# Designs tried in a protein design run: designed miniproteins, single chains, continued (3). Part 44

Each design is a single chain, and the fold is of that chain. pLDDT is the mean over its residues in the fold that is shown.

## One batch from the design tools (miniprotein)

Design m9614
Fold by ESMFold2-Fast:
Structure m9614 (fold): chain A 77 residues (1-77)
Amino acid sequence: MDEKIHELVAEAGRAARRYLETGSEEDKERLRQIVKELAKLDKDIAISVLNVLARTARELGREDLAEFLEQVRKEIE
């Protein structure tokens, strides 16, 4: 279980980076799927990941990603 959590955290970071590069809906949905899978295993870790990614998005001026991550958080609450 811990290994899967570690894998999903890494995948979420990669998916967020890909979305920052492409802006595509496909990469956005991939990020949502990964975070939702992470939330099924550990909701607190999923929320922490969303907070870190949203902060990074805002620092990069990418409000589109930050707003999307806030919507995903509401979906897993």
Scores: mean pLDDT 84

Design m9615
Fold by ESMFold2-Fast:
Structure m9615 (fold): chain A 88 residues (1-88)
Amino acid sequence: MNAEEAELGRALARGLREAARLAEELGLPPELAEALREAARLLEETAERLAAAESEEEREAVAREAEAALEPLEPAVLEGLRALVEAL
């Protein structure tokens, strides 16, 4: 379970990094690309911590911390993804 959660996190991070690259190539506002990259970075760090977690309690703590860290970025990430979809 921890390994599968970490793999999913890494896959999502790769997707967000590609979205950030496309946003830059399409000339979207730099703030949107930056938010996508920051979210990708946090997801990669979370995936690494989940892979290292040895207990369900530790895994839940990592997930809770990740949710708190991603919450302030969520509006910018969603705006970035929406702008990217509209530009495609």
Scores: mean pLDDT 79

Design m9616
Fold by ESMFold2-Fast:
Structure m9616 (fold): chain A 71 residues (1-71)
Amino acid sequence: GAPVPVDLVIPAAPDADGTTNVGGARVTVPLTEEEARAAIAELERVAAANPDPASAAAHRQAAAALREFLA
């Protein structure tokens, strides 16, 4: 199917209930570390297969933000 853009909110604070804006939309995604790693892999896979450069960039940005959550 066609790739779908994903907006993620990665907390800047130690608590997972915090929200920040990523891509302009504010959504809260409560993820475990395992779920976050799976989401990163999926976002990168979708970005690599995506023929639309703007959509691919959005997926890569979401993956990068999620990596910051795991750091």
Scores: mean pLDDT 59

Design m9617
Fold by ESMFold2-Fast:
Structure m9617 (fold): chain A 94 residues (1-94)
Amino acid sequence: SEAEKALTEGNEAFAKGDYEKAIEYFEKAIELSDPDSILHATAALNLGNAYEKLGDYEKAIEYYELALESAERSGDEITRKIAEENLEKAKKKL
C-alpha cells in the first residue's frame, strides 16, 4: 500500500539522519493508514522519535500519545511500551 511505502521511506530517511524528510513520510503514513492498525501505531511512534531528534519535545509528546492510543487499539503491546517510555523521557525535557 502507499502507507507501507511511506513508512519504509520514512524509516530510510530516519536511518540516514534526515529527520525532516522522515517526518514528511511518517506524516503521510499516518494519514494513509487505518487508526486501528499496527502500521499507524508504528508510524506515530517513529514520527515522535523524529521530532525528538530535532529537539521538538512538544511535538514528540503529541505523537507518542497518538502512538499509545493507536497501539492500544491495534493490540501492539511492544509499540505501546516503547511509546510510554519515550513519552516519559520527552516530558522530562520540557
Scores: mean pLDDT 90

Design m9618
Fold by ESMFold2-Fast:
Structure m9618 (fold): chain A 63 residues (1-63)
Amino acid sequence: SEELQRQIQRLQELIETYQQGIEDIKAKRDAGLIDPEVADRQIESLEERIRELQEELRRLQEL
């Protein structure tokens, strides 16, 4: 369905956005602009969110 295709596309875009966020945080950590412990917590949170979105994407793709 068109609705299913839109949901899949939205999930893919969100995953890419969060992956970019992780890379930005890593760059700031490496540059010494953010506390490493704070950066690591933010990265862990985003990685967990990406895993949830990837699981949702997989379920939708089985339909």
Scores: mean pLDDT 88

Design m9619
Fold by ESMFold2-Fast:
Structure m9619 (fold): chain A 62 residues (1-62)
Amino acid sequence: SMSDEINEVSNELGPEVTEAAAGKSAEEVQPLVEKAIEELNKAKNKEEARKAIEKLLEELKK
């Protein structure tokens, strides 16, 4: 299912997101995570889900 594919991407990139977020405050991280969740909810395939998480990683690395 789509949820299973999104979960696979989250498991693959989850540790990188956690590491990138560790240097930031909750106030900085929360809006970025909320935006990523909205994009994940709109994702129709695994590639769109991956792009949503990659955008989150790019924002967290700033």
Scores: mean pLDDT 74

Design m9620
Fold by ESMFold2-Fast:
Structure m9620 (fold): chain A 92 residues (1-92)
Amino acid sequence: SITREIGLELRIIGEELDIELYESKLDEDEKAQNLKLGEAYYDLGLAYEERGDLEKALEAYEKALEYYKKAGAPKEKIEEIEKKIEEIKKKL
């Protein structure tokens, strides 16, 4: 239990650091950076959901959706995240 909780906390910190790094590099390839930000926020949402922080998970998934849309991600990926947001909202 404690080992899993420490693992989730480290994953959250890692994703937050990746987000900060990717945001600092938006001047490079905007589409590629938006895709990386979408992926990082999605993984952050998954980590918060596993931890039971549903409000933070919702916030992260909504950010992931924004960045994936900016990146021109496939409709299937957008729908996947929208379903995840709906599932979290039903648990709140």
Scores: mean pLDDT 83

Design m9621
Fold by ESMFold2-Fast:
Structure m9621 (fold): chain A 67 residues (1-67)
Amino acid sequence: MFELSPEERERYRKVAEDLKQKALEAAKNGDKQTAVRYGIAAAISYAMAGEPEEALRALKEVDDALK
């Protein structure tokens, strides 16, 4: 498994939060492709931060916003 420092995990979490917000904004604008791309990137970043539950939540929020 990749071992990241606490500072690196914190950066991944902040990046994930920013990407999730961008995904939700794209979804509101009807840009499904951009929303999915940012949503996947956010989920990967949450997983890298060691937060798999937040990764799954981000994917669900983006999917729900696209309905």
Scores: mean pLDDT 82

Design m9622
Fold by ESMFold2-Fast:
Structure m9622 (fold): chain A 53 residues (1-53)
Amino acid sequence: SKQQKIAVLQATRTVLSAAIDFNRKHNLLSDEQLAELEKLLAEVQEELKRLEA
């Protein structure tokens, strides 16, 4: 359960990070939309920190 949640969150972090980088490069999203994705990435990272502790 906990290990599975960690694995899913790690995959989500990787995908979100890659999507943010791709969208920054290609200017597909507005600055506001990009900031929302960055906020979601921070939430995923915080949850991982909580579970991995």
Scores: mean pLDDT 84

Design m9624
Fold by ESMFold2-Fast:
Structure m9624 (fold): chain A 70 residues (1-70)
Amino acid sequence: SERDELIEKAAQALKNGDFETAEKLLRELGLSDRQIAHLKFFAPYWTVEELKKRIEASLERDRAERARAA
């Protein structure tokens, strides 16, 4: 899906140290600046697959928070 493609590209950009591209894609996905900073900090220590999982988890948490505020 389009969302999955954006997550893949963001994770690869993070792993490659292309933080400008990563920040743009992660903001497009709806992640906060704090969540983006966290992913940037741990990017050297995680695989692309782990980064993808962490991005998905952040989006899931934000969705749950929005549902609770409705």
Scores: mean pLDDT 82

Design m9625
Fold by ESMFold2-Fast:
Structure m9625 (fold): chain A 75 residues (1-75)
Amino acid sequence: KVEELVEALKSPDPETQVRAVRELGKLGIEAGEKGLRALVDALHSPDPEVQREALRALGSLTDEERAYIDELAAK
């Protein structure tokens, strides 16, 4: 569930955060606005490993999904 994955990103455990980012990336557009926004927020994580995984997850998205994220980041 997207809600569980977004909640996992708030975990103090970096390993849990990395796994949540990876799963949200696999969901792509099915993660919805909430899940995709959480992926964008993960790019600004203080943990470098979480940041790297967020970049990888975003890189696996389609052009349409990426455009949607760019729009969210602009607002």
Scores: mean pLDDT 74

Design m9626
Fold by ESMFold2-Fast:
Structure m9626 (fold): chain A 60 residues (1-60)
Amino acid sequence: MIVKIEVTVTKDDGTKETFTYEVRLPDDEDAALKAAGEIARELQEKYGGPVTAKITRLPE
């Protein structure tokens, strides 16, 4: 499957930035959750603020 992962980070000044990734994954929901979690973790480490992730399945 193809999934769109949108991760929004809130920076120290209160501004929000959304990072969008399109990835091809096995047809497995756990693979999508793992990918989103890893991206969110990396961005939280980089920016230090709260992060939210949204996963959307795209047409093939």
Scores: mean pLDDT 78

Design m9627
Fold by ESMFold2-Fast:
Structure m9627 (fold): chain A 100 residues (1-100)
Amino acid sequence: MLEAPEIKPEDSVKEILEKVLEGLKRTRELLEKGEVTNEEVAAWLRELIEKLKPFEDNPDVRALIKLLEELVEGLEKGASRESVIAAIENIISWLEERLK
């Protein structure tokens, strides 16, 4: 089951990005195994975006929200599982660069 990460008001930007990174890695694994649907991933992403919005004053969090919103739009337009996995991998790579 896909659960959005617990983002706390006291979390640092680094902790927020690390939590999102782990959530995306888990979501990718479940998609690759066929254990979750594109609809479940879209719902998970919308919940994640709402949890991130209080932190959108930070430019990295704002950029992440935009990438996640673009992924949701792709899912709503009927993107293939392979395209969704590739998009998640691109966001994972972006997050890993920001966390160096």
Scores: mean pLDDT 86

Design m9628
Fold by ESMFold2-Fast:
Structure m9628 (fold): chain A 83 residues (1-83)
Amino acid sequence: SMVNEMLRKAEELYEKAKKLKEQADILRQQVEFTEQWMQTANEAAQVHLQEIRDIYQSQLDYLEKQANELERQAEEIVKKAEE
C-alpha cells in the first residue's frame, strides 16, 4: 500500500538520521575533549587546539543539520501517512 511505502521511507530517513546523530555524538566528544585540553594548555598549544576544535565543530554542525533535516522529512511523511 502507499501508506506502507511512505512509512518505510520515513523509517529509512529516521535510521539515516540516527546514524548521523551517532557520528555527531563522537564529534561532540572530540570538541568537548579538545576544549577541556585547551583549559590547561599554554597559549601556543591553545591556538593549535582551537583550530582542531573548529574543524570538529564544523563537522558536528554539518551532521546535526543533516540529521535534523532527515528527521523533519520523516516527520512530514508520517504526518501525511496518518491523514
Scores: mean pLDDT 89

Design m9629
Fold by ESMFold2-Fast:
Structure m9629 (fold): chain A 64 residues (1-64)
Amino acid sequence: TDALRAQAFSYLNKAANYYMEGDLEKAEEYEKKAVELLGKVDPEAARGAREALETVRRISLEER
């Protein structure tokens, strides 16, 4: 469980970085991977992760 959570957070970091770089396709790919892993161990954390990444996405778009 902890290993899956750690992997999910690794994917969340990659998704956030890709959003900031403007690579929306890769950002969405890693967001999906992170949310799927978190959903298996902590559905509430998966929901929070989706909301956090949506905030990062909006901020990255506003910077442009």
Scores: mean pLDDT 78

Design m9630
Fold by ESMFold2-Fast:
Structure m9630 (fold): chain A 70 residues (1-70)
Amino acid sequence: SLDEILRQEAESYIAGARELIEELKNTPLTPSQRAALYSAALILVAMASIADPEGAEEVRKQIEEVEKEL
């Protein structure tokens, strides 16, 4: 069903966002590279929120916490 497809896509988007979070935390990045990965992670979270708003919100909070670290 469409709902199952959207759920699987949401899981993939969340996994992708988590990988970008780990990159932001653990890799030496330029400010522009950091901004690009941050933006990409937020886009993935927005896409995941269509089928999994709760999971997306949890990951979004993690992204915001990482952005506070300079």
Scores: mean pLDDT 82

Design m9631
Fold by ESMFold2-Fast:
Structure m9631 (fold): chain A 72 residues (1-72)
Amino acid sequence: MTKKQQLLRLIGEILRLIGEIEDLRLEIARIEKDTSLSQEEKDALIAQKQAEIAQLQARRDQLLQQMRQLFE
């Protein structure tokens, strides 16, 4: 596989992960504004979404590191 092909694949994966992280951030904002949920329910759901964001950010950072190595 060429460096160009590797770069395009990494960019595609990174963009997908960025989109998933942004969707989770929007879900957190909606949970915060939800008047039907108790504060305890909101805190639990937000904590779960934040944990999911952290996992996706770790994966994104790994792919960004791989991309940097292609240009060193």
Scores: mean pLDDT 85

Design m9632
Fold by ESMFold2-Fast:
Structure m9632 (fold): chain A 92 residues (1-92)
Amino acid sequence: GKEAEEAAKLAKERVEERGGKAKVEIEGDRVVVEIENASPGAAIGAVGGAVEAELRGGEGTVKSEGDKVTLEIRGGDEEAIAAGLRGVAGGG
């Protein structure tokens, strides 16, 4: 919904402010955030996002591949997804 889309926009903007590139895909109860040229703060934010999603009944997974960090959230409601995306935005 709009809340998750707004949180996705904020996450993308914050990653880009730190010199990274973010791609966010939202499909129903699933979201994938791909961060390229990730700062340590972006990685911490992704982990925080996974934790926030899991606290709300979702499943959060973080993977690192060189300078690329991927957060995937599944099975959560819109609150879990939005909280996860806000976690990415708050990293730093």
Scores: mean pLDDT 78

Design m9633
Fold by ESMFold2-Fast:
Structure m9633 (fold): chain A 57 residues (1-57)
Amino acid sequence: GLPDAEVVVEIAADTPEAELQAQLDAFFAANGEAPTPDTTVARFEALLRAQAAAAQA
Protein backbone atom coordinates (compact mmCIF):
# COMPACT_ATOMS: atom_id res chain seq x y z
CA GLY A 1 0.00 0.00 0.00
CA LEU A 2 0.83 3.69 0.06
CA PRO A 3 1.29 4.42 3.79
CA ASP A 4 1.58 8.18 3.19
CA ALA A 5 -1.49 8.42 0.93
CA GLU A 6 -3.76 9.34 3.86
CA VAL A 7 -1.78 12.56 4.48
CA VAL A 8 -1.42 13.57 0.84
CA VAL A 9 -3.69 16.50 0.04
CA GLU A 10 -5.32 16.53 -3.40
CA ILE A 11 -2.78 17.85 -5.90
CA ALA A 12 -4.15 19.86 -8.80
CA ALA A 13 -2.31 19.86 -12.13
CA ASP A 14 -1.60 23.58 -11.78
CA THR A 15 -0.54 23.54 -8.11
CA PRO A 16 2.41 25.97 -7.76
CA GLU A 17 5.78 24.77 -6.43
CA ALA A 18 5.45 27.05 -3.39
CA GLU A 19 2.29 25.18 -2.34
CA LEU A 20 3.96 21.80 -2.91
CA GLN A 21 6.85 22.96 -0.69
CA ALA A 22 4.38 24.10 1.99
CA GLN A 23 2.75 20.66 1.90
CA LEU A 24 6.17 19.03 2.36
CA ASP A 25 6.83 21.21 5.41
CA ALA A 26 3.38 20.42 6.83
CA PHE A 27 3.87 16.69 6.24
CA PHE A 28 7.15 16.55 8.16
CA ALA A 29 5.78 18.75 10.95
CA ALA A 30 2.61 16.64 11.33
CA ASN A 31 4.51 13.32 11.37
CA GLY A 32 7.36 14.50 13.60
CA GLU A 33 9.81 13.35 10.96
CA ALA A 34 13.04 15.29 10.54
CA PRO A 35 13.53 16.23 6.87
CA THR A 36 16.68 14.81 5.29
CA PRO A 37 17.81 15.44 1.72
CA ASP A 38 16.80 11.91 0.69
CA THR A 39 13.42 11.96 2.46
CA THR A 40 12.61 15.45 1.16
CA VAL A 41 13.49 14.51 -2.44
CA ALA A 42 11.46 11.28 -2.29
CA ARG A 43 8.40 13.08 -0.87
CA PHE A 44 8.67 15.96 -3.34
CA GLU A 45 8.97 13.52 -6.26
CA ALA A 46 5.81 11.75 -5.03
CA LEU A 47 3.93 15.08 -5.00
CA LEU A 48 5.22 15.96 -8.49
CA ARG A 49 4.13 12.54 -9.81
CA ALA A 50 0.67 13.06 -8.30
CA GLN A 51 0.48 16.48 -9.98
CA ALA A 52 1.57 15.00 -13.34
CA ALA A 53 -1.05 12.22 -13.02
CA ALA A 54 -3.72 14.86 -12.29
CA ALA A 55 -2.63 16.80 -15.39
CA GLN A 56 -3.13 13.66 -17.52
CA ALA A 57 -6.53 12.81 -16.00
Scores: mean pLDDT 61

Design m9634
Fold by ESMFold2-Fast:
Structure m9634 (fold): chain A 120 residues (1-120)
Amino acid sequence: MIELKESGGGTVKEGGSRTLTGQVSGLDFSKALLSWWQEKPGEPLQLVASISADGSKTTYDERVKGRFTISVDYEKKTATLKMDNLKVEDSATYYFVASGLVDGVFRLAFGPGTKLTVVK
């Protein structure tokens, strides 16, 4: 079973920076895809950024390109989303998502959700 832990949410001032951290257990990390997804009131759940466990492949949503950076720490089995130049519209619940192999079967898991509030 995939187990996910999230940290780094809370309240931050506009123009500031915040880092979200997701940690994974219960899968073959070497073949995992790690991602952060955003949920806003009245909007569908949207991909923010993704990274392969070896760090070789990253993707970003156009809304966050140049402001957000995703990285992976293989030894700690973590993926971090560093969010720079935060705007009020970045306020959302962020979900850490991991996909990978568990006992030879492809599985997907969502974290519990981390709330970020950006204030002026």
Scores: mean pLDDT 86

Design m9635
Fold by ESMFold2-Fast:
Structure m9635 (fold): chain A 69 residues (1-69)
Amino acid sequence: DPLAAAVAAVRAEEDALRKKSIENTKYALDVFGASEELKEKAIKMTEKYHDDLRAARVAAVEAAGRAQA
């Protein structure tokens, strides 16, 4: 099923990017000596950004797949 495979690939890619972005955000904020409150807020914003992007990309792939029958 090419649509199911495409959706699975997008989910896997976004999950990997989410993890890497969170790791990079934590590292950068640690280097800059950010407060724990700022770290928590920045991580939450990074998580929401990637969660929203993942949902949008999955929806776009599913819509494209349906349009192709």
Scores: mean pLDDT 85

Design m9636
Fold by ESMFold2-Fast:
Structure m9636 (fold): chain A 83 residues (1-83)
Amino acid sequence: KAEELLKKLEEKRREAESKSEDEISKLKAKYYEVAIEILRLEAERRAAEAAGDEARAAALAAEIERLGLEGGKLEEEIKKLEE
């Protein structure tokens, strides 16, 4: 039992040490990728609306909403790590 507890503590310590600026950098990279994709899709959605393609515009709006939620979660995670 003592060895089992020691292994769990060592694992938690490694996890804590892994919560470095490198992890924040990885999350920021993902956040920027999501933000760029949203901007690209917003441009496509506006073009679809201008062309009268309501079905495509609606599909793009739904995808933007999903990416927005993903970006929001990444932003929250980054802020938590930056505390």
Scores: mean pLDDT 74

Design m9637
Fold by ESMFold2-Fast:
Parts: C-alpha cells; sequence; structure tokens
Structure m9637 (fold): chain A 74 residues (1-74)
C-alpha cells in the first residue's frame, strides 16, 4: 500500500517541471525544519535529489519511508 502511493507520487514528480519540483520540495523541507523535524527534512531532501537525478527507484524508496514516518507521527 505505502509503496504504491510512493510510486504514484514519484511518477507525478518525475513528470513535473524540475523547477516546480525544486520549489515544492524546498518549501516542504523548510516547513519540516521550522517544526524541528530533522528526520522528515532529511528524507525530503533525499527525495528531491533522487527526483532531480531521475532515480525513480531511490525516490520511491525514500517516499515510502516518508509515508511510514508520517503515519506514525501521532
Amino acid sequence: MFEEQARKITEALLSAPKEKVEETLDREIEEALAQGDEETAKLLREIRDAVLAGDAEKATKKLTELIKLASEKE
């Protein structure tokens, strides 16, 4: 389930213009850091780098980790 969601998000990010991907992920990284959430910020940065490199496998793996982390944050 989480891997399927991560795969869909990866496909959307890889299909988007790189400038929009950077803008969106940089904002999410900044918000995570503002909340003191270094773990989420690190994962978002790794996702950004993987997407910009065209590494769908790495992006999907890191997105799966992010989705799991987000589901456990309460």
Scores: mean pLDDT 80

Design m9638
Fold by ESMFold2-Fast:
Structure m9638 (fold): chain A 98 residues (1-98)
Amino acid sequence: GIAYLLGREAEKNGDYETALYYYTQFAKAYENTPYASEAWLNAGRAAMKAGDYETAVKYYEKAVEKDPSNKTAWRNLADAYEKLGDFEKAEEYRKKAE
């Protein structure tokens, strides 16, 4: 959809807040599909680049809920908790990525 393309354009321009907005719309559109985990992973990554670590945690948690086997989502969730200073949860979720 156009939301993904607009998110990619914003990301290329370094506008991570706009990229986060559009990737979030895309992820919501894919919520009930097999692509939901990857869609939320992309939205979480944009949140990380925007410096919105609380939103990144929320979206990465959605990604791992949709696909617990998505090791990239577990690693990124651990990285987001590390950015929030929650090193205990970061360690726990990093082990889930293994």
Scores: mean pLDDT 85

Design m9639
Fold by ESMFold2-Fast:
Structure m9639 (fold): chain A 84 residues (1-84)
Amino acid sequence: MDKELRERAIELVRRGAADPATAARLFTQGMELLASTSDEYQEEGVREALKLGEEHPAVRGAIRDTALAVLPEIATKVIDEFEA
């Protein structure tokens, strides 16, 4: 269950990263879906989303900001590890 939800969340983030016009909506939907999983899958999902942001610099900030808005505790932890 949680693995499938994480995979679907990242699919939404990947689609948003490919098209900045849909980014805000898809990132929010992806992070909300990820919020329904366990903390472990939330951490993995946020880390994978941040990696997608590095591949798509135009939406990197939007991915980061959306993760912090929807999953503040998990996102703060992962961002601190990722940006170190």
Scores: mean pLDDT 81

Design m9640
Fold by ESMFold2-Fast:
Structure m9640 (fold): chain A 66 residues (1-66)
Amino acid sequence: SLAAELARLDAELARVAAEMAAVKAQLDAATDPAEKAALEARLAALAAEANDLAARRGALTAELAA
């Protein structure tokens, strides 16, 4: 169902948000340039994943409202 898919996307968005917070905390504590670069790349990848999930959620929300 669309409602079940929306709930799944909400759960995945929460997971990605938690991972981004954890990576940001690691980045804030990191002093090694190579480690910082790796964490910045990870954060960028998570942000892209969050954007994809948000777009899918928006599409499903629009379908439910129609």
Scores: mean pLDDT 88

Design m9641
Fold by ESMFold2-Fast:
Structure m9641 (fold): chain A 95 residues (1-95)
Amino acid sequence: SDRDIMRQNVTLVNRLTVLGYVDPDRFSQILQGLQDQFPQWSNQLQQAQNYSQQGDYNNMRNVLDQMIDTMSRSQRISWNSTVTRLIRQLVPDMV
């Protein structure tokens, strides 16, 4: 359901924000994988990575939230699936 998609989205953005702080190398690898999957959002994803490298996690989150707000339902589903897959592959300890 749309409600479940939005709930998963919020959870995953929270996990990405924490990951940017605790494991910036794995966060960078995830953002690179997301740029490959979503080339139309490459500028926003690169901007989020730049903010993370600066320690500006508030602006990093804002860029991701603004990007996702412009996504279609199918793009949000694809985003959630891709983020989940990349976290499982690159940061298995994050659950």
Scores: mean pLDDT 85

Design m9642
Fold by ESMFold2-Fast:
Structure m9642 (fold): chain A 87 residues (1-87)
Amino acid sequence: SAVDQIERLLLEIYLLTREALEAQNNEEALKELDKLMKEFAEALRNRDYKKAIEILEKIVELGKKVLSEKDQKRVEEAAKRIKELLE
């Protein structure tokens, strides 16, 4: 299903970003990531796709600050696919 694809792509973004933040010992950003992940799940469940996209963009921006250029492109591509599935 589209939901299963979204969850899988989101998990990829989450794990990659979390690993980078853990390597930096950035506890504040890790808490923000977990908060954004919960907010995304709630928005998706409520079918608030506009809010889900806004939260996804915040997750991607958090990742872009800590990921390599190659991994930044990977999370941007995954996010683009999620947006296409929500539209």
Scores: mean pLDDT 88

Design m9643
Fold by ESMFold2-Fast:
Structure m9643 (fold): chain A 64 residues (1-64)
Amino acid sequence: SEAFDEAVINDALAEIYLAIGKIDMKRGDYEGAIESYRKALSLATDPQLKAEAERNIKEAEEKL
């Protein structure tokens, strides 16, 4: 497989997990949000997505 295709898929999955985490935050499920954001961080190859996931993890942890 081509490395660029894998990065695109992983970044798209990271965006999906960021969206799930944001939904969990709105629901008050801060532990679930952290889990989803950590999944996003593990998949993200884009530095901007990594930074967003790290920021969102910190914000969710501050709510616990």
Scores: mean pLDDT 88

Design m9644
Fold by ESMFold2-Fast:
Structure m9644 (fold): chain A 85 residues (1-85)
Amino acid sequence: MPPSKEELLKAAELLKKLAEKFGEEELVKEAEELIKEIEKAETDEELKELAERILELVEKFHEKMKERGVSDEELEKVGEEILKE
């Protein structure tokens, strides 16, 4: 089953907020572009493609965080703070 628009929007918005908090301007821009494409998506095929692009962007963010010495534990902590708001 393809993820819903609401699920994809929440994932992309969370990624955008994480990227903003860590000062990753390029990833913020890519997340904003994904949010716009998700809002325009009308088919299950488009939603599947967008889900894959979100996953790729998450992997890219994780790699950048590893290069900066940010631990997975620190990333989870920041993600939890964002989700509490």
Scores: mean pLDDT 79

Design m9645
Fold by ESMFold2-Fast:
Structure m9645 (fold): chain A 65 residues (1-65)
Amino acid sequence: GKEEIAEEITLLLQKYKLTEEERDELQKAIQEALEKKDPNILIEKLKELGFPKEVIDKIEEILKK
């Protein structure tokens, strides 16, 4: 479900050293993307935070579940 997708994305990103503010922004983007069913909200945030394309592609696959 939605909560399982959010958790999987959170666990994937946990290996990256993020500030508390960056983690909060990502969590908000994850929730908003899932509520609006718009993956671009999260993808744009990941690009802003400098995540590599490989990570973004994996998250897109997770969001398709």
Scores: mean pLDDT 78

Design m9646
Fold by ESMFold2-Fast:
Structure m9646 (fold): chain A 95 residues (1-95)
Amino acid sequence: LADALRAAAERVREEAEKSTNPLVRQGLEDIAELLEKAAEAAQRGDLSTAANYVTAAVLHGIGTAVELYLQGKEEEADRVLELTKEILDAVNAAL
């Protein structure tokens, strides 16, 4: 689980670096930081804290996508939601 969370954080950071949209970059960087905190919690066996950080990362992804939709940036919003789903799928597969 910890390795899967670190891999997810790196994947999210790579997507942030590709974006020219400051909201996308900042939102994805915040998600990556939350996933790293989840990985640290999982590494020490604190699965409850890890689950809380994963939940926070998912909610932040949804919030970022909603803000992008409100700005008329539907394609970028869809991409953030797709990445959020990839995180959930990766975490679920590691359980």
Scores: mean pLDDT 83

Design m9647
Fold by ESMFold2-Fast:
Structure m9647 (fold): chain A 99 residues (1-99)
Amino acid sequence: SEERLRRLLEEALRLLEEAIAAMEAGDLERAEELLREAERLIEEALRLDPENPVARLLRRALENLKEALRKLKEGKELEAEILLGVAQLQLAVARTLLR
């Protein structure tokens, strides 16, 4: 369902915004929880329709999110935030293309 795909992307975008805000507040545990939930939603979207017209953008967003989680665990918060910004942009473009 295109509506379900759109809903998953909107939830993932909200979680990324909340994760970035948590990182800026110094709540890294909260940020990691939010990022893992966003990862789960993007993976669910890809499982729902692996050949959907935005699948490439979703895979790239997922790769950037996974890299951001790795950087966060390494204490590289600025690099993690930059990668999350890229993932957020990729998801926003994907949502726009699903009109």
Scores: mean pLDDT 86

Design m9648
Fold by ESMFold2-Fast:
Structure m9648 (fold): chain A 77 residues (1-77)
Amino acid sequence: DRAAALRAEAKALVQRGMNLKNEAEELKDTDPEKAKKLYEEAYELFTRAADLATQAGDDGLADVARRLADEVKELLK
């Protein structure tokens, strides 16, 4: 089932993006340049996850991924 595979990949990308976002948040005060790069990477993962979730028909997962991408985009300015 392609939809199930896409949903699983989207979930994995969300988890990876969340881990990078959390690491970036811890580094903001000590290494802001590294934090920025981690936020940029998290943004790419969340936007990809939203696309895959949409293709899988998982609107809830797509909405979560899009909101996380928007949060990170705001932190990037």
Scores: mean pLDDT 88

Design m9649
Fold by ESMFold2-Fast:
Structure m9649 (fold): chain A 55 residues (1-55)
Amino acid sequence: MAEEAARRTREAVLAAPSLEEAVRVGQRILDRVRATGTPEEVRAVLRAALEALRA
């Protein structure tokens, strides 16, 4: 579910102890969802990661 994937991505990125670690966490989640998820899930995860990184 796209909303669930986005929520988990946002939580994981925001929980990272540094910006460098946040980028790594976001990239890892995006790589996984690109390999196994739907296009909607990929878009939701990418949007959530970018929004969390801008905070």
Scores: mean pLDDT 79

Design m9650
Fold by ESMFold2-Fast:
Structure m9650 (fold): chain A 65 residues (1-65)
Amino acid sequence: DEVVKKAEEISKEIALKAGLSEEEAKEVGEFAGRAARVALRAGASPDTALKAAIENGEWEARRKA
């Protein structure tokens, strides 16, 4: 919950800094949030899930930039 929200916010901010539009940044954030949820459901710790989700969001933002 809190982890998913943090992953979404941080990844959206990274995307905006990379020059993506607000809509694209929101998509990147949602992608990272989903990654965090999947990791948590698979048994990852909150900190591991957050770190992995942010890394995934950062990669997605760079790919779109």
Scores: mean pLDDT 81

